# Designed miniproteins, single chains: the designs that were tried, part 48

Each design is a single chain, and the fold is of that chain. pLDDT is the mean over its residues in the fold that is shown.

## One batch from the design tools (miniprotein)

Design m1652
Fold by ESMFold2-Fast:
Structure m1652 (fold): chain A 65 residues (1-65)
Amino acid sequence: MTEELIKVADALKKSGVSEETRNRIVELFKQLMEEGKSPIEALRESMEKEGVSEDKAEEALKLFE
């Protein structure tokens, strides 16, 4: 879990997502993972809920994989 959280934060930072938005996405990602979502599903859903643009979301997903 800790390694996945670091990886998510790094992918979001490299995709140009702001620090405040990254912090919210990481918290939501953690919750979705605890609910049984896969890491990729949790990341996609958390970015969608926080209003990350499609271009930035796809870049973050590529960096996370």
Scores: mean pLDDT 81

Design m1653
Fold by ESMFold2-Fast:
Structure m1653 (fold): chain A 61 residues (1-61)
Amino acid sequence: APLVDKIVEAMKELGLTDPKHVGAFLFGNAVKTPRNKEEAKEALLFGGMKEEDVEKILSKV
């Protein structure tokens, strides 16, 4: 599965399903798809998620 799909699944499992944060992340990925966890972390942080929540998501993927 693509990294983006794994991240969305982790967000659902953690209950981090705020439409603003999910929408910003998915919109950003339509323009620039993250290739690794570091790029995914930057995209999630830029989308407005807290660092603590980003680390929880990335620990599950």
Scores: mean pLDDT 75

Design m1654
Fold by ESMFold2-Fast:
Order: C-alpha cells, then structure tokens, then sequence
Structure m1654 (fold): chain A 91 residues (1-91)
C-alpha cells in the first residue's frame, strides 16, 4: 500500500520537471480541493472528506503519469473517482 504511494511520488517528481505536467498537477490539486469542500458542505466528516480527496488525487496522479494519458483525462479521472467516493459515503 505505502509502496504504491512511494512509486507514485517518484513518478510525480519526474512529472514536476515538465512545466506542462506541473500545470496539470496544480489543476488536479484544485479539483481535489473543490471536491473536498463540496463533500464537507454535504455533511461528511473530516475523515470521509480526507479519504475522498486522497482517492481522487491518487487516481488523477496515476492517470497523469501513465503513458499516453492527456491532462484532461487525468483531471476527469480524479473528478469521477471523487464523485463516486462521495456518493458511497452519502449512501
């Protein structure tokens, strides 16, 4: 589990060397923040909000560092994952 996060951190560090990928990472971070604020407004606990944010961020970063994935695909993946996690938490 933590090994996967370490692998993502290494790929993230490589991505940060590319100005285009850095801009995409900043946009993913913004989307994750907005999703967290929305989840909190819907009455979810801080723990649930953090879990939703973490899942969305991890999905976005994984997609962004994957071969052939676009910035738009990475952002969309983060958004979709966060929305699905929030829906499950509200059920």
Amino acid sequence: ALEELRSLAEKLEEAAKDPEKRAALEEIAKVVKEMGEKAKAQGLSDEQVMEIAAKAAATGVKKLVAEGASKEEAIAAAKKTGEEAAAKALA
Scores: mean pLDDT 75

Design m1655
Fold by ESMFold2-Fast:
Structure m1655 (fold): chain A 61 residues (1-61)
Amino acid sequence: LTEEQKEEAIKEGRELGIKAQKERKSAPIDSVAEELAKKYGAPKTVVRMYVAKGAVEGIQE
């Protein structure tokens, strides 16, 4: 992953975390990670880690 792709994945995750916290629901991390992994041509497991990190940050805010 490039630095820009990592930042994008974290930002997407943050938005998911904020929305999940606001709605009291779980964040759809797996679905978003799968779409971004296809877009970047990267392994889903790696992309998921960055999306999940962003989601945790979003929930904490």
Scores: mean pLDDT 78

Design m1656
Fold by ESMFold2-Fast:
Structure m1656 (fold): chain A 67 residues (1-67)
Amino acid sequence: ESILLLKEALRRAKAGDLDSAARLLEAASRVSPYGEELRELAAKIKAGEISAEEAAERIEKLIEKEE
């Protein structure tokens, strides 16, 4: 289930919809073994500290770790 949320977050980040991506990462953090990393990433996105491209790259790496 967390992997599906991460894949949707990745799609939103690639489309430039960082608000939706951050919300999906927060949802995934509640059911993922990488919950702390996901919460930190969502917080950085909300603060505008990370670009859409960097967010997508980090989400892809987290998907790889869970698969």
Scores: mean pLDDT 81

Design m1657
Fold by ESMFold2-Fast:
Structure m1657 (fold): chain A 89 residues (1-89)
Amino acid sequence: SAARERVLRRLNNDELEFDILLILYRAGRPLSVAEITRALRGRASRATVSRHLRRLERRAFVERVAPGRYRLTEYTLEVLGEELDEILS
């Protein structure tokens, strides 16, 4: 979809980072690395998820609210919220 392509373009076509943003958006609350890894259902290891979350944090797409717990930033909701909502509709 056009919405999926717009989100992927922002993430340099990283499919795993795209899935992480969708998981966090669907949850609507901070999730632990373990919860995000479980939601990916074997598509990535905990170590891989943790590395991608650190990259997303450096780019201000996610923020760490407590040790090992992440949520989408207000910035992400402002610039990608409509696209993420369309994908989940």
Scores: mean pLDDT 89

Design m1658
Fold by ESMFold2-Fast:
Structure m1658 (fold): chain A 62 residues (1-62)
Amino acid sequence: GTPISEEKLKLIKENVDYLLGGLSKEARQALLENPPKTLQDLFDIPGITPSQALVLAAFLKS
């Protein structure tokens, strides 16, 4: 899949509340414990919905 740089991971972490209107506690913990390495990994984060993963993927493709 398409790799996510550390700089883009930082942008996700800084902008997640703006992009998604909030994440569940479980999704936020999973993002911190096991950061996604590729765009596909966004869909495998525990507690994240497919719609939320699509929003993040679109942000990273911009």
Scores: mean pLDDT 75

Design m1659
Fold by ESMFold2-Fast:
Structure m1659 (fold): chain A 70 residues (1-70)
Amino acid sequence: SNAEKTVEKLRAEIDEVLKTLPPEQAASLRAEVDALVERFKASKDPFEQTVLMMELVALLEEAWILARKA
């Protein structure tokens, strides 16, 4: 589905940014991403899936902000 492809793409983009962060910060953010992806996989509600995708976008933005400050 388009939603699954979007989540896979977002996870890949976040993972690329996390490679530039200190290991401890990268591990913390990866745990948050993994939790959101698990919630997405468990969800059968398209609205909840959309909200979780928006939360993944917010984590990508947070990772970019942290990468710029590192």
Scores: mean pLDDT 84

Design m1660
Fold by ESMFold2-Fast:
Structure m1660 (fold): chain A 97 residues (1-97)
Amino acid sequence: MEEEEKREKEFEELAKAAVVHQILKELQKKKGELTVNNEEDEKKVLEEVKKILEENKEKVEEIVKKLKELLKKLEEEGVPDKEKAEELAKKMEELFN
């Protein structure tokens, strides 16, 4: 059904967003508190995230795939969207450890 295709795209976007969020969290852990005082600091953080995504492209694609599979499984099990976000965050911590 057309709705399945749309939902699959939503899962891919959510998985990609979760990866970016986890990269930002890991950067904060490694460099201490990231101070973002202006637009230039924001650009530097975004460039660092892009660099990490590019350097780890294959690993990122594998993580996105696993997160999509988790989201599909949670959907099939009837898990509410709020709980799906929490499970996605937990899975991200597992995959980065």
Scores: mean pLDDT 72

Design m1661
Fold by ESMFold2-Fast:
Structure m1661 (fold): chain A 77 residues (1-77)
Amino acid sequence: SDIIRKIAIALRTMGDAYQLVQKALNEGAISKEEADELMDQISKILTQGLTLPVEEFEKLAEQALQELQQKIKEKKS
């Protein structure tokens, strides 16, 4: 079903986000508080996106990861 596919995308996206955030935290680029906030923000975006069609949800998830990568990059500078 489409809902199962969206849940699978969300779980994969959260896993990728966790790896990015943990790497930044381990490198000293962000604080633990910033790490928790970034994970909370992406979780909220994905949860709110669950009403979208699968194809649109996949695009939203990809955009959310890209924005997360950009935010981490800005905190490193």
Scores: mean pLDDT 85

Design m1662
Fold by ESMFold2-Fast:
Structure m1662 (fold): chain A 85 residues (1-85)
Amino acid sequence: MEELRERLLRALAEIQARVKAAAEALQRGEATLEDLIAVFEEARRRLEELRREAEEAGDEELARALEEGIRVVEEEIELLRKEAA
């Protein structure tokens, strides 16, 4: 359990770092809004995988936190798509 939780938390930190890097690149004019949307879509897929692993491990608290994170990412994707249109 502990090793799995450590792996999931490390993966979550990597996802957060990639999203931050993409947002900073957009602000510098080195990336497009579509690039940022693609990074958020990848983050959503990875969070879904982590949530499934947490559920399989019986970590209901972590699974719930990841589900909430997925919801936030989906809301951001919708807002960014409206801005890109």
Scores: mean pLDDT 80

Design m1663
Fold by ESMFold2-Fast:
Parts: structure tokens; sequence; C-alpha cells
Structure m1663 (fold): chain A 60 residues (1-60)
């Protein structure tokens, strides 16, 4: 199964971090809104850490 997360902030940095993780299976970016949707086989907690490390924030 996969976990999904919505990230807001630096789209370029978040997308680059997500692309570097082989467990990420889907990335959908909306630069004009500074929003990135990420789906991964990683646990949600690890996805949240990835987003925060890239300078993004997690949308509830």
Amino acid sequence: STNGIVAKGDVEAVVAAAKADPRVVHIEAYPENQVVFIRSTAPREELEALVRAAGGEVVE
C-alpha cells in the first residue's frame, strides 16, 4: 500500500527530495500554488520528515 501527503512551500526543493527517494511512486506539483502531492510506500511519518527537511510544510 501507499501513503499520500500534501506539502506546501518550496516546490523545487520538495520535488527534488521526493525524486531522490526510490519509495516515492507519484509526484504531482502545482508551482503557482506552491503545493506538491506525494505518494510513497514509505511510512507517513517518514514522508512528513522528507517534506520538512526540504523546507516544506505538511498540510493537514
Scores: mean pLDDT 82

Design m1664
Fold by ESMFold2-Fast:
Structure m1664 (fold): chain A 57 residues (1-57)
Amino acid sequence: SLPTVPGKGRFGPETSPEEHARLAAEQAAELGAVGQKVVSRDVKTGTEYEVTAEPAP
């Protein structure tokens, strides 16, 4: 893997989508803010990444 300069990524350039989704869900639960939406964009590709934490029953 190549080093990526500090910028915008979900939680890191080498963080798998499954991993960052779990981290986001855990963080939302800790803050009591379930159902939060995370949006970021990649400056290089212009791709927008959108993740929403679902409320746990």
Scores: mean pLDDT 49

Design m1665
Fold by ESMFold2-Fast:
Structure m1665 (fold): chain A 82 residues (1-82)
Amino acid sequence: NLTRDELVKKMLEKIKKMSREEIIKWLQETLGLSKEEAEELIDYFSTDEELAELFALLEANPEAREDLREKILKLLEALKKE
């Protein structure tokens, strides 16, 4: 089992090695997002470090992925209105 900091570091290294399309695919597979929603989420986080924190949260809490998906969808919907 990895600590949170070790998991964030691992996710950051993974993200840096991934193409944008691979990151989109991972978000689609992990959270059930559409391509457009995954792209919006990547653009929202803007930094690899912030995206790595999200990846670490999803990896540490697979049982919470459905709840996290709902929260992310609400966030993306709110961004369209703001």
Scores: mean pLDDT 77

Design m1666
Fold by ESMFold2-Fast:
Structure m1666 (fold): chain A 55 residues (1-55)
Amino acid sequence: SKAEAKAKMLAAGDRRHHILVESDELYEEMQKADVPREEKLSKLAAFNVELAKKG
């Protein structure tokens, strides 16, 4: 679910408070793309880490 995706993404990165809104959009896009749940969460976590590096 979105809540689980957000929780795991934050746990993986926990440096990006702004990402909460963007993670929802990414999760919806992956849902449309017929992507496995585990892959979706991994992708969101990677995105969060990238944003954290930028600031």
Scores: mean pLDDT 60

Design m1667
Fold by ESMFold2-Fast:
Structure m1667 (fold): chain A 93 residues (1-93)
Amino acid sequence: MSEEIKREATASMIELTVAVARLLAKQGKYLEAAEAVDEAVRLAEKNRENLSEEDYREVLERILEAAEELAKSPDEEAARLARETAERARKLL
């Protein structure tokens, strides 16, 4: 496939994963939401070569924002995972 399509598809996949996490959190599925945000940061790391520097920064900023929101979750396990994901995203920025 073209490099442009690959970059756009990669960024969209990560953004969709973060959007799904936010929807899960709205449904009270905090642990599933935290796991989705963790998956998003892993996808960003694995696919860094398929992202422009600008897109990489933007998806990490969105991941960090979602993780910081989930860190305030009433689900203690979800909050713990979200804090770990937020720290990981900050180190990659």
Scores: mean pLDDT 84

Design m1668
Fold by ESMFold2-Fast:
Structure m1668 (fold): chain A 74 residues (1-74)
Amino acid sequence: MEAERERQIEERAQQIIDGVKKHLEIAQKDEKLKYSKEAQDKLLKLVEQSARERARAHLDGVSAGIPGISENAK
């Protein structure tokens, strides 16, 4: 039943992506976290790539944790 697991991974990955996207929109209104649009796009792309791996790890019984919005610009 790999298909069921893949579906769960995709759903959880989307939840992670949506959460990060919403958080970035809120953070952008905070003068402390003025992310450039390009930086936000790059972060979202990286989150999209990692979201499935995080979802899979979580489903495998490994606590993945929510990305604590740690920006490493370099």
Scores: mean pLDDT 66

Design m1669
Fold by ESMFold2-Fast:
Structure m1669 (fold): chain A 91 residues (1-91)
Amino acid sequence: SVEEKFEKEAKELVDKATAEITKALTDVGAPQSVIDEVTGDLVEKTKQIVDDTKKNNLTEEKAKEALAQMKKIVDYAKNVKPDELGERLGS
């Protein structure tokens, strides 16, 4: 189904992003609480897009648009410089 494919692609996208961010933060010695906060925020934002897309009669076109929005969020998170990640160690 369109919903099944959409949920699978969305989950794969988010899982890959959270794994990459977790590794990057671990490599700079970030505490687990910071890793959990950063990855949790990404998961929450992407979940909102999935939920909103499913709420209004899910179509292939709407799923495609939602996945494109999620990819932009993931790309933004992945483009954070190592020095920017280091700033979170100060909290």
Scores: mean pLDDT 75

Design m1670
Fold by ESMFold2-Fast:
Structure m1670 (fold): chain A 94 residues (1-94)
Amino acid sequence: SKEEIIRTLKALLEAMIARGDGVLTKEEFVAVLQEVLGLPRGAAEATFHVFDIGESGELTAREFVPQLENLLKTLKIHDPELEALLAQARALAS
C-alpha cells in the first residue's frame, strides 16, 4: 500500500541521515525492512538489490534519493515529512 511505502521510505531515509555520511549499508537496509514491514531476511535482501543498481553493497544518498524521487512522482505520493527527509538526505549527497 502507499502507507507501507511511505513508512518504509521514511525509516530508510532516517537510518541514512542518522549516520551523517549519506550511506545506508545492506545490513541497515535489511534491518529496517524487517522491522517496518516484517519481511523475512531473504525478501529484504532481494529488495536491497533492486535499489543497489551499481552492485556496490551500499546505497549512497547520491544513488538512492533520485530513485525515491522518481518512485514518488510515478506513484503521485506527497508527504511533507518524507519530502523533508529527502531534502536532508540530498544535502549529504554533496
Scores: mean pLDDT 79

Design m1671
Fold by ESMFold2-Fast:
Order: structure tokens, then C-alpha cells, then sequence
Structure m1671 (fold): chain A 105 residues (1-105)
């Protein structure tokens, strides 16, 4: 539970940290959102392995959240795994396009 921080406040933090890709933040469960916050903290501390673990957990909990995939891609780039970073970036972009199309229907 994120009872000490509002869901909207956590979303604002993630938006500032992950650029302008906001369309799929609504697809994050409360548990996935908590994992995202922990992942961002691990990134700030320079712990790429823990950051990746938290972002992967967020993806498992909310597989339609593009922001989780974008953050995992960022970790893989810092690890030098550009191929996996590109795959996750493409997955995030596909999610954004699906949600955009769904919003138009």
C-alpha cells in the first residue's frame, strides 16, 4: 500500500522521471506503482540490478504500462545491453499506440 503518498503524487514523480510518455500511467496498479517508485530510487542510488528487478516486477504486475518498459529499457542501456533496451523500447511504443487507438474508438 502507498498510503503515505497519494497515487496522483506518485504518478507525478514518475512522469517527471520518465519523460512525456504518460498515456499508460493509468494502467499501473497500486502495487506496480510502488515497484516503480522503488526502481526509481534504486536508479538514483546507482543500483542498476535492483532497479531492473523492481521495473521487471512492475511489468509483471501491469504488463500494459509503457512507463515500466521505458524505465527497464533505460536500465539495459546503462548496462550496455542495447539490443534488449531497443526491444523494451519497441514494446513500450507498441503499448502507447494500442492505448492511443483504443482511446479513439
Amino acid sequence: SISSVSKEEVRRILVRATSSATLSISELSDEALEQMVKGMQALEEGDLKKALEYFQKAIELSPNSSVAYYNAATVYRRLGDFERAEQLQRKADEIVERLRQKALE
Scores: mean pLDDT 74

Design m1672
Fold by ESMFold2-Fast:
Structure m1672 (fold): chain A 62 residues (1-62)
Amino acid sequence: GKEKALENAEKLARERGRGLGLYLGDEEYEVEIEQVGEDKIRAVVRAGGKELVSEGSISNME
């Protein structure tokens, strides 16, 4: 359901943050997941004054 899609979006955002050197530990970065449309999720990772924004389809996530 949508809840599982949001959980998967958070995992992907955290993985992308680490790949870009934004991961500073669980206490030092913020992940925001928001549904911005019927089939769209927006994920934002913030760490060390940097921001990564990603959008994905809910129907393509489990």
Scores: mean pLDDT 62

Design m1673
Fold by ESMFold2-Fast:
Structure m1673 (fold): chain A 77 residues (1-77)
Amino acid sequence: DDEKLKKYLKEKLGLSEEEIKNIENPEVLGDILSLIVIEYQEGKITKEEALEYLDWLEKYAGEVGKEMIKKARKFLE
């Protein structure tokens, strides 16, 4: 759910609506991906939730971002 991810980004990273639109920026995307992987490894989110977040991020990611997301999926195993 797109709204669920937007809420997560706002509450966990303090991102504004405009910053969320900048997910195409590899630096911003990298920070978000790192948070998702860490939260999953710490048991704070489920694998299903992590995959839903990654699927949503792919809607906004450029080609570089899609490759970064593909690598992040490997950490979820």
Scores: mean pLDDT 76

Design m1674
Fold by ESMFold2-Fast:
Structure m1674 (fold): chain A 82 residues (1-82)
Amino acid sequence: MPSIEELIAEAEALLARLEAAVRALTDPEKRRELVLLGAEIAILVMSINLSQRLNDQESVERYKERLLRLLEEARRLLAEVE
């Protein structure tokens, strides 16, 4: 299982790729899908950072599991549009 630092770094890299893909896409439906996915990833990163500051390890692990799944979804969607 990747570390929290590795997951956050991957999330930030994928958010940059999602932004580039959105700027290149002409399909408004696909752009909306990528924007919403990016927003969910950004919210989870913020939630993990806040939970870490609060020393809430249970919430950190829950958010990590969800973030991991969203990063897999982002990679799949990017492979379809890149």
Scores: mean pLDDT 83

Design m1675
Fold by ESMFold2-Fast:
Structure m1675 (fold): chain A 66 residues (1-66)
Amino acid sequence: KKIRETIEESYKLFDKAIELKKQRDAALAAGDVETARKLSDERHKVNLEAMKKFEEAQKLIEEAKK
C-alpha cells in the first residue's frame, strides 16, 4: 500500500542524513569549518523532510481507519 511506500521513503531520507553526518565529521577533522557547516545545514533539511514524510504516513494510517 501507499503507506508502506511513504514509510520506506522516510527511511531512505534518514539514511541520507546519516551519510551527510559522516561527511560533516570528515570535513571537521580536515579543519574545513565552512564545508562542515554547509553539510550540517543540508542534513537538517533532509531530517525535516524525513520527519514530514513520516508524519504524512502516520496521517494516512489514521485515515485508513474505518
Scores: mean pLDDT 79

Design m1676
Fold by ESMFold2-Fast:
Structure m1676 (fold): chain A 89 residues (1-89)
Amino acid sequence: ETFLAVQRKAEGKLVEAEVTFTAPADQKVTVEVSAYSLDEGLKKAGDIVSQTVEEVASYPDGLVELRVRSVIEVPDSIKEVLVVFTFTT
């Protein structure tokens, strides 16, 4: 299991986070997204309101580049969020 964490400042109620990764075209990858409040000591915060996975490039060696975009709704009291992307192959 591999994870990437991205810190984002909340502007209003929505936080957008985006990561790209490469995977073999024949490998199924599951992506899970979680958000944690940095203001409140890494307590889970926010609800995923949309998530998209897009193939942005393909390579002759059988690798594909995938872009994951997530939109997270957070309470107005939360100013900074840690967004964690977990990849399972």
Scores: mean pLDDT 74

Design m1677
Fold by ESMFold2-Fast:
Structure m1677 (fold): chain A 100 residues (1-100)
Amino acid sequence: MSEIEKLLKKLDEIVEKIKNAKTEEELLKYIEEFLKVVQELGDWLEENASQEQVKEFAEVYHEYLIKYTEALEKKDWEEAKKISIETAEKLKAIAEKALA
């Protein structure tokens, strides 16, 4: 399995964990794992993707951090869960385009 295939698999696995999180503690733990995978994916894109794709990734990630921080401050766990899933789907799409 290539590095990117491993990262996309990890991303899919963490999205399922986030979807199925039953407690705030589980959700926060899985979002921490999500952020680690996102950092590894960003590093891969910087080495392997176009400047435009790296910029798209950075913009999506930055928007996520803003929204996640707002959700966390409001203790809006359903919003935190929703935006994390939506962000993962957007980041996966960017990575898949870079792979083509």
Scores: mean pLDDT 86

Design m1678
Fold by ESMFold2-Fast:
Structure m1678 (fold): chain A 97 residues (1-97)
Amino acid sequence: PPVSVEESFLTPEQRKLVDELVAFIRKHLTEKLKATPEEVERVVHRVRTMMAGIATVVSLEKFKEFVERAKEAAREAKSIAELLEKFDELEEELARE
């Protein structure tokens, strides 16, 4: 079944962190990677899905760490494909813990 991620499962603190991360990614994709609006929304959806999943299995402290790692991935990525690949690596690392 398609994974429908409901932000209702996030605490107010987690939601604020995700909103700040999304704002950062939107700005970076638009200003640095020259992404189209459609590409930006696809990446934002991926990030929201990833962070909601992480929130269900980690402490708030580790959640903050993953938010910072996602921001660093966005800063380092030279393309949208590379950014999505880095997000896949973050989820794989969590699964191997």
Scores: mean pLDDT 79

Design m1679
Fold by ESMFold2-Fast:
Structure m1679 (fold): chain A 72 residues (1-72)
Amino acid sequence: MKDELIQKILKEFEEEAKKIANEIKDEMEKQSKLGQLASEAFARIQAAHDLSAEEREALKLRINQIVNKAMK
């Protein structure tokens, strides 16, 4: 089910990004781990054959928004 995959990817990413933002106080380590998390999420989205190109683009934008908020 496509919607479950989208929700799972976003929920897992939001939870991990929130943990990184709250638990890691070193700015360089925070940026590094958030960047790694985003790269892993992008790879997962690209591998998700059930998603349309438009849905993949929207998810990548959402992930970037979450990363930007976590870094502030």
Scores: mean pLDDT 79

Design m1680
Fold by ESMFold2-Fast:
Structure m1680 (fold): chain A 65 residues (1-65)
Amino acid sequence: ELEEIARKIAELIRQGKYDEATKLLNEAVEKGYDAAKIVELAARYLGQEERAPAFAQAVADTLAQ
């Protein structure tokens, strides 16, 4: 489920575990989920709805390297 994956990523980010969050995001993308949408949902779950684009970009930059 997209929302469940986003919640797990949000929890990992909250704990500072960006590597694990990136790995989970990559696994979801391999299964056909939209990476940008997952990251935006994760930002919302962190209570950063207004800053979701900036937060989504930070996670995407970690993935892009």
Scores: mean pLDDT 71

Design m1681
Fold by ESMFold2-Fast:
Structure m1681 (fold): chain A 108 residues (1-108)
Amino acid sequence: MEEKRKELLEKVLEILKKNPSMSVEELIETIRREGEELELKEFSEKLIKYIKEIEKELEEKGEGIPAIVLFKMAVIRLEAEENKEPIPPLDELVKEAEKWVLEEEEKR
């Protein structure tokens, strides 16, 4: 299960890196497709739930975020929930996700 979850996250990330103009709808469809292939339907639906919640919170603030940053924010929330850790507030999620994206670009 752990290895398949990591594989799903890595596959979605590679797709996002190749298509940085991907819409949130395309991101959701990609997560569902890859999650179905890996038999991770429950995990994929949880991730999609957080993506939709974060998108709504960002829309209410009038902030636009790239799909790759939104994806990382959803992953951070999901990991916090599974580890029973406090869920970071939206502004800290944005900063953490943007820092991670910058670090990933430096590794290329």
Scores: mean pLDDT 78

Design m1682
Fold by ESMFold2-Fast:
Structure m1682 (fold): chain A 84 residues (1-84)
Amino acid sequence: MGLPELSRDEVLAGLKAGFWAYNGEIDKLREELGLSDKEIEEIERLRKEAEDPSLSPRRRAEIRGQIMNIAIQRAIERLRKERE
């Protein structure tokens, strides 16, 4: 049981998309990745939660990871479809 390894292109696409989501570059997420309004709303909700000063550093990092993961998964899916 091995997880499928990500290609270098998938890693780079995911990293780029993750940074867009983390930095709140919503227009790029919508235009370049084709994220739905529902996906954008979830990212914005998580970003708002991550700005709560009462959160522990660990919990903040977990939320930031969730934000990036949404964009990373979409970027990988899109890249794989474009290569078919």
Scores: mean pLDDT 77

Design m1683
Fold by ESMFold2-Fast:
Structure m1683 (fold): chain A 80 residues (1-80)
Amino acid sequence: SMSFDQYKRLSVSLFTNVSRVPSMQRDASQYRQRVQQSTSFDQLVSVMRDAIDTFNRREPDNVDVQSNVGQMRRLVDSMQ
């Protein structure tokens, strides 16, 4: 099983990918900071769920955003 620090690194990578989409740069950067400040799986899962909801609302049809959202869902599911 992956460590908490490994889950944080993977989450940061996903938000970095979303931040390359200009319309999502600010939101993704803010979620990346919240991930860096997370100290538990519950906090990390909460941040990831908030981000998934935000990205689905703001960019439902952007294939790059939705690809990363799909990976975020899998990551959340693997955390519990």
Scores: mean pLDDT 89

Design m1684
Fold by ESMFold2-Fast:
Structure m1684 (fold): chain A 81 residues (1-81)
Amino acid sequence: EIEELLEKMKKIAEDIDDSATLKAIDNLKEALKNGDKFAAEVEIGVLEVALAVRLSTEEDEEKRKKYEEMLRIAEEIRKLL
């Protein structure tokens, strides 16, 4: 479930060429792979804040929709932690 959600988010970030979000996703994947629940909770929090800031400053409507979708996915991952 979480892995599938991370793959979906990664594809969206790749589509909009957001390398910073891709790195944040990789950090979260690594924390989850290592079973480090605390690190995973920190990384998902960082990702949510970063996505919310991008959403609030993004002027391109299509990119804005992509950030909204990624933020929803991040919120879903948090609920599964």
Scores: mean pLDDT 84

Design m1685
Fold by ESMFold2-Fast:
Structure m1685 (fold): chain A 66 residues (1-66)
Amino acid sequence: SKAAELVREAAKELGIEVDDKAAQRIGNVLESAYPDASEEELRERARRILEYFKKQGKKKITEDDL
């Protein structure tokens, strides 16, 4: 999905790894919670989620983290 791609892009920018299933799940949650959000809004929300995990010391996000 588009949101899953935005999650992967944000992860690369923040220097954190995200597996494909975790990216898909985060993307699905974002699209379901914010169906009318612009691409820019989804990108910002994805970045905030990944910054949260980075603050917790995570260098890789997997399905088990969700």
Scores: mean pLDDT 80

Design m1686
Fold by ESMFold2-Fast:
Parts: sequence; structure tokens; C-alpha cells
Structure m1686 (fold): chain A 100 residues (1-100)
Amino acid sequence: SAALEKLAAELRERGARLAAEEASLDERERALLRARAAGELAAKEAIEAKKKGDEEKIEEYKKLLEELKRERERARAAGDEELAEILEVIIKLIEEGLKK
């Protein structure tokens, strides 16, 4: 029956769209988790540099922070909300590390 073939095709197409949407949502969550992990590592390094009195390393992290803030503003201006969110997570963690 042509009606049954059409219904089967519609169900397959719907399943494929749901799988693609689910994969897209997972990728965003994975990107945010990676950003948090990277930010936490950078924060730990900044805290360690501060404890050791490594002024050169502290200044490197301050410069990195200013660079990341500029990239965040560019992302916001471009309407890239996802990139801006990722950069904000990294920025906050590094700032916390440098401030204690």
C-alpha cells in the first residue's frame, strides 16, 4: 500500500531528525564541559604561579585573560552566543585563580 510506504518513510525521517538534534545538544554540552576543564586547569596553574611568586607567569595569565575578554566581546558582537558562553566560563575560572 502506497499509504503504508509513505507512513514508514515519514517515521524514518522523523527519527533521523531527532537523532541529529540530540547529537547537536550533546556537542554543546561537551563543549561547555571541555571549557570548564580547560578553565579549571588554567586556574590551578595561575594559583600555583601566585603561590611560587612567579611574576612572569602571573603576567602571562593576565595577558591571556585580556585576550579572552576581547574574543568574548567579538563573539557577542558577531551573535555567537555559544562561543561567548564558553569564553565566559574560562574567563571566570582564570579570574578566580588570579584573585585567590
Scores: mean pLDDT 76

Design m1687
Fold by ESMFold2-Fast:
Structure m1687 (fold): chain A 84 residues (1-84)
Amino acid sequence: AARAHLEAAVRHLEAALEAARRGDRETALEHALEAALHLARALPEVPEARAALDHVGRAIEALEAGGDPTPHLEAALAAARAAL
């Protein structure tokens, strides 16, 4: 269960980062929110997922505030992959 949620989070973070890099902020936000949900579900079994979840939260804040989500999505993806 937890590993499946981490795998899903990685897929959504990859999609969010790709969307952000091409300027598709709406698609990036949708995938970032899905990644956050999956990371939150993994967290009780994989405490290392907290770093990824914190970075996704910063990416979502940036997307909502009109800032650059890219460095936060990159950090989230690296942390999520490290938790696998």
Scores: mean pLDDT 90

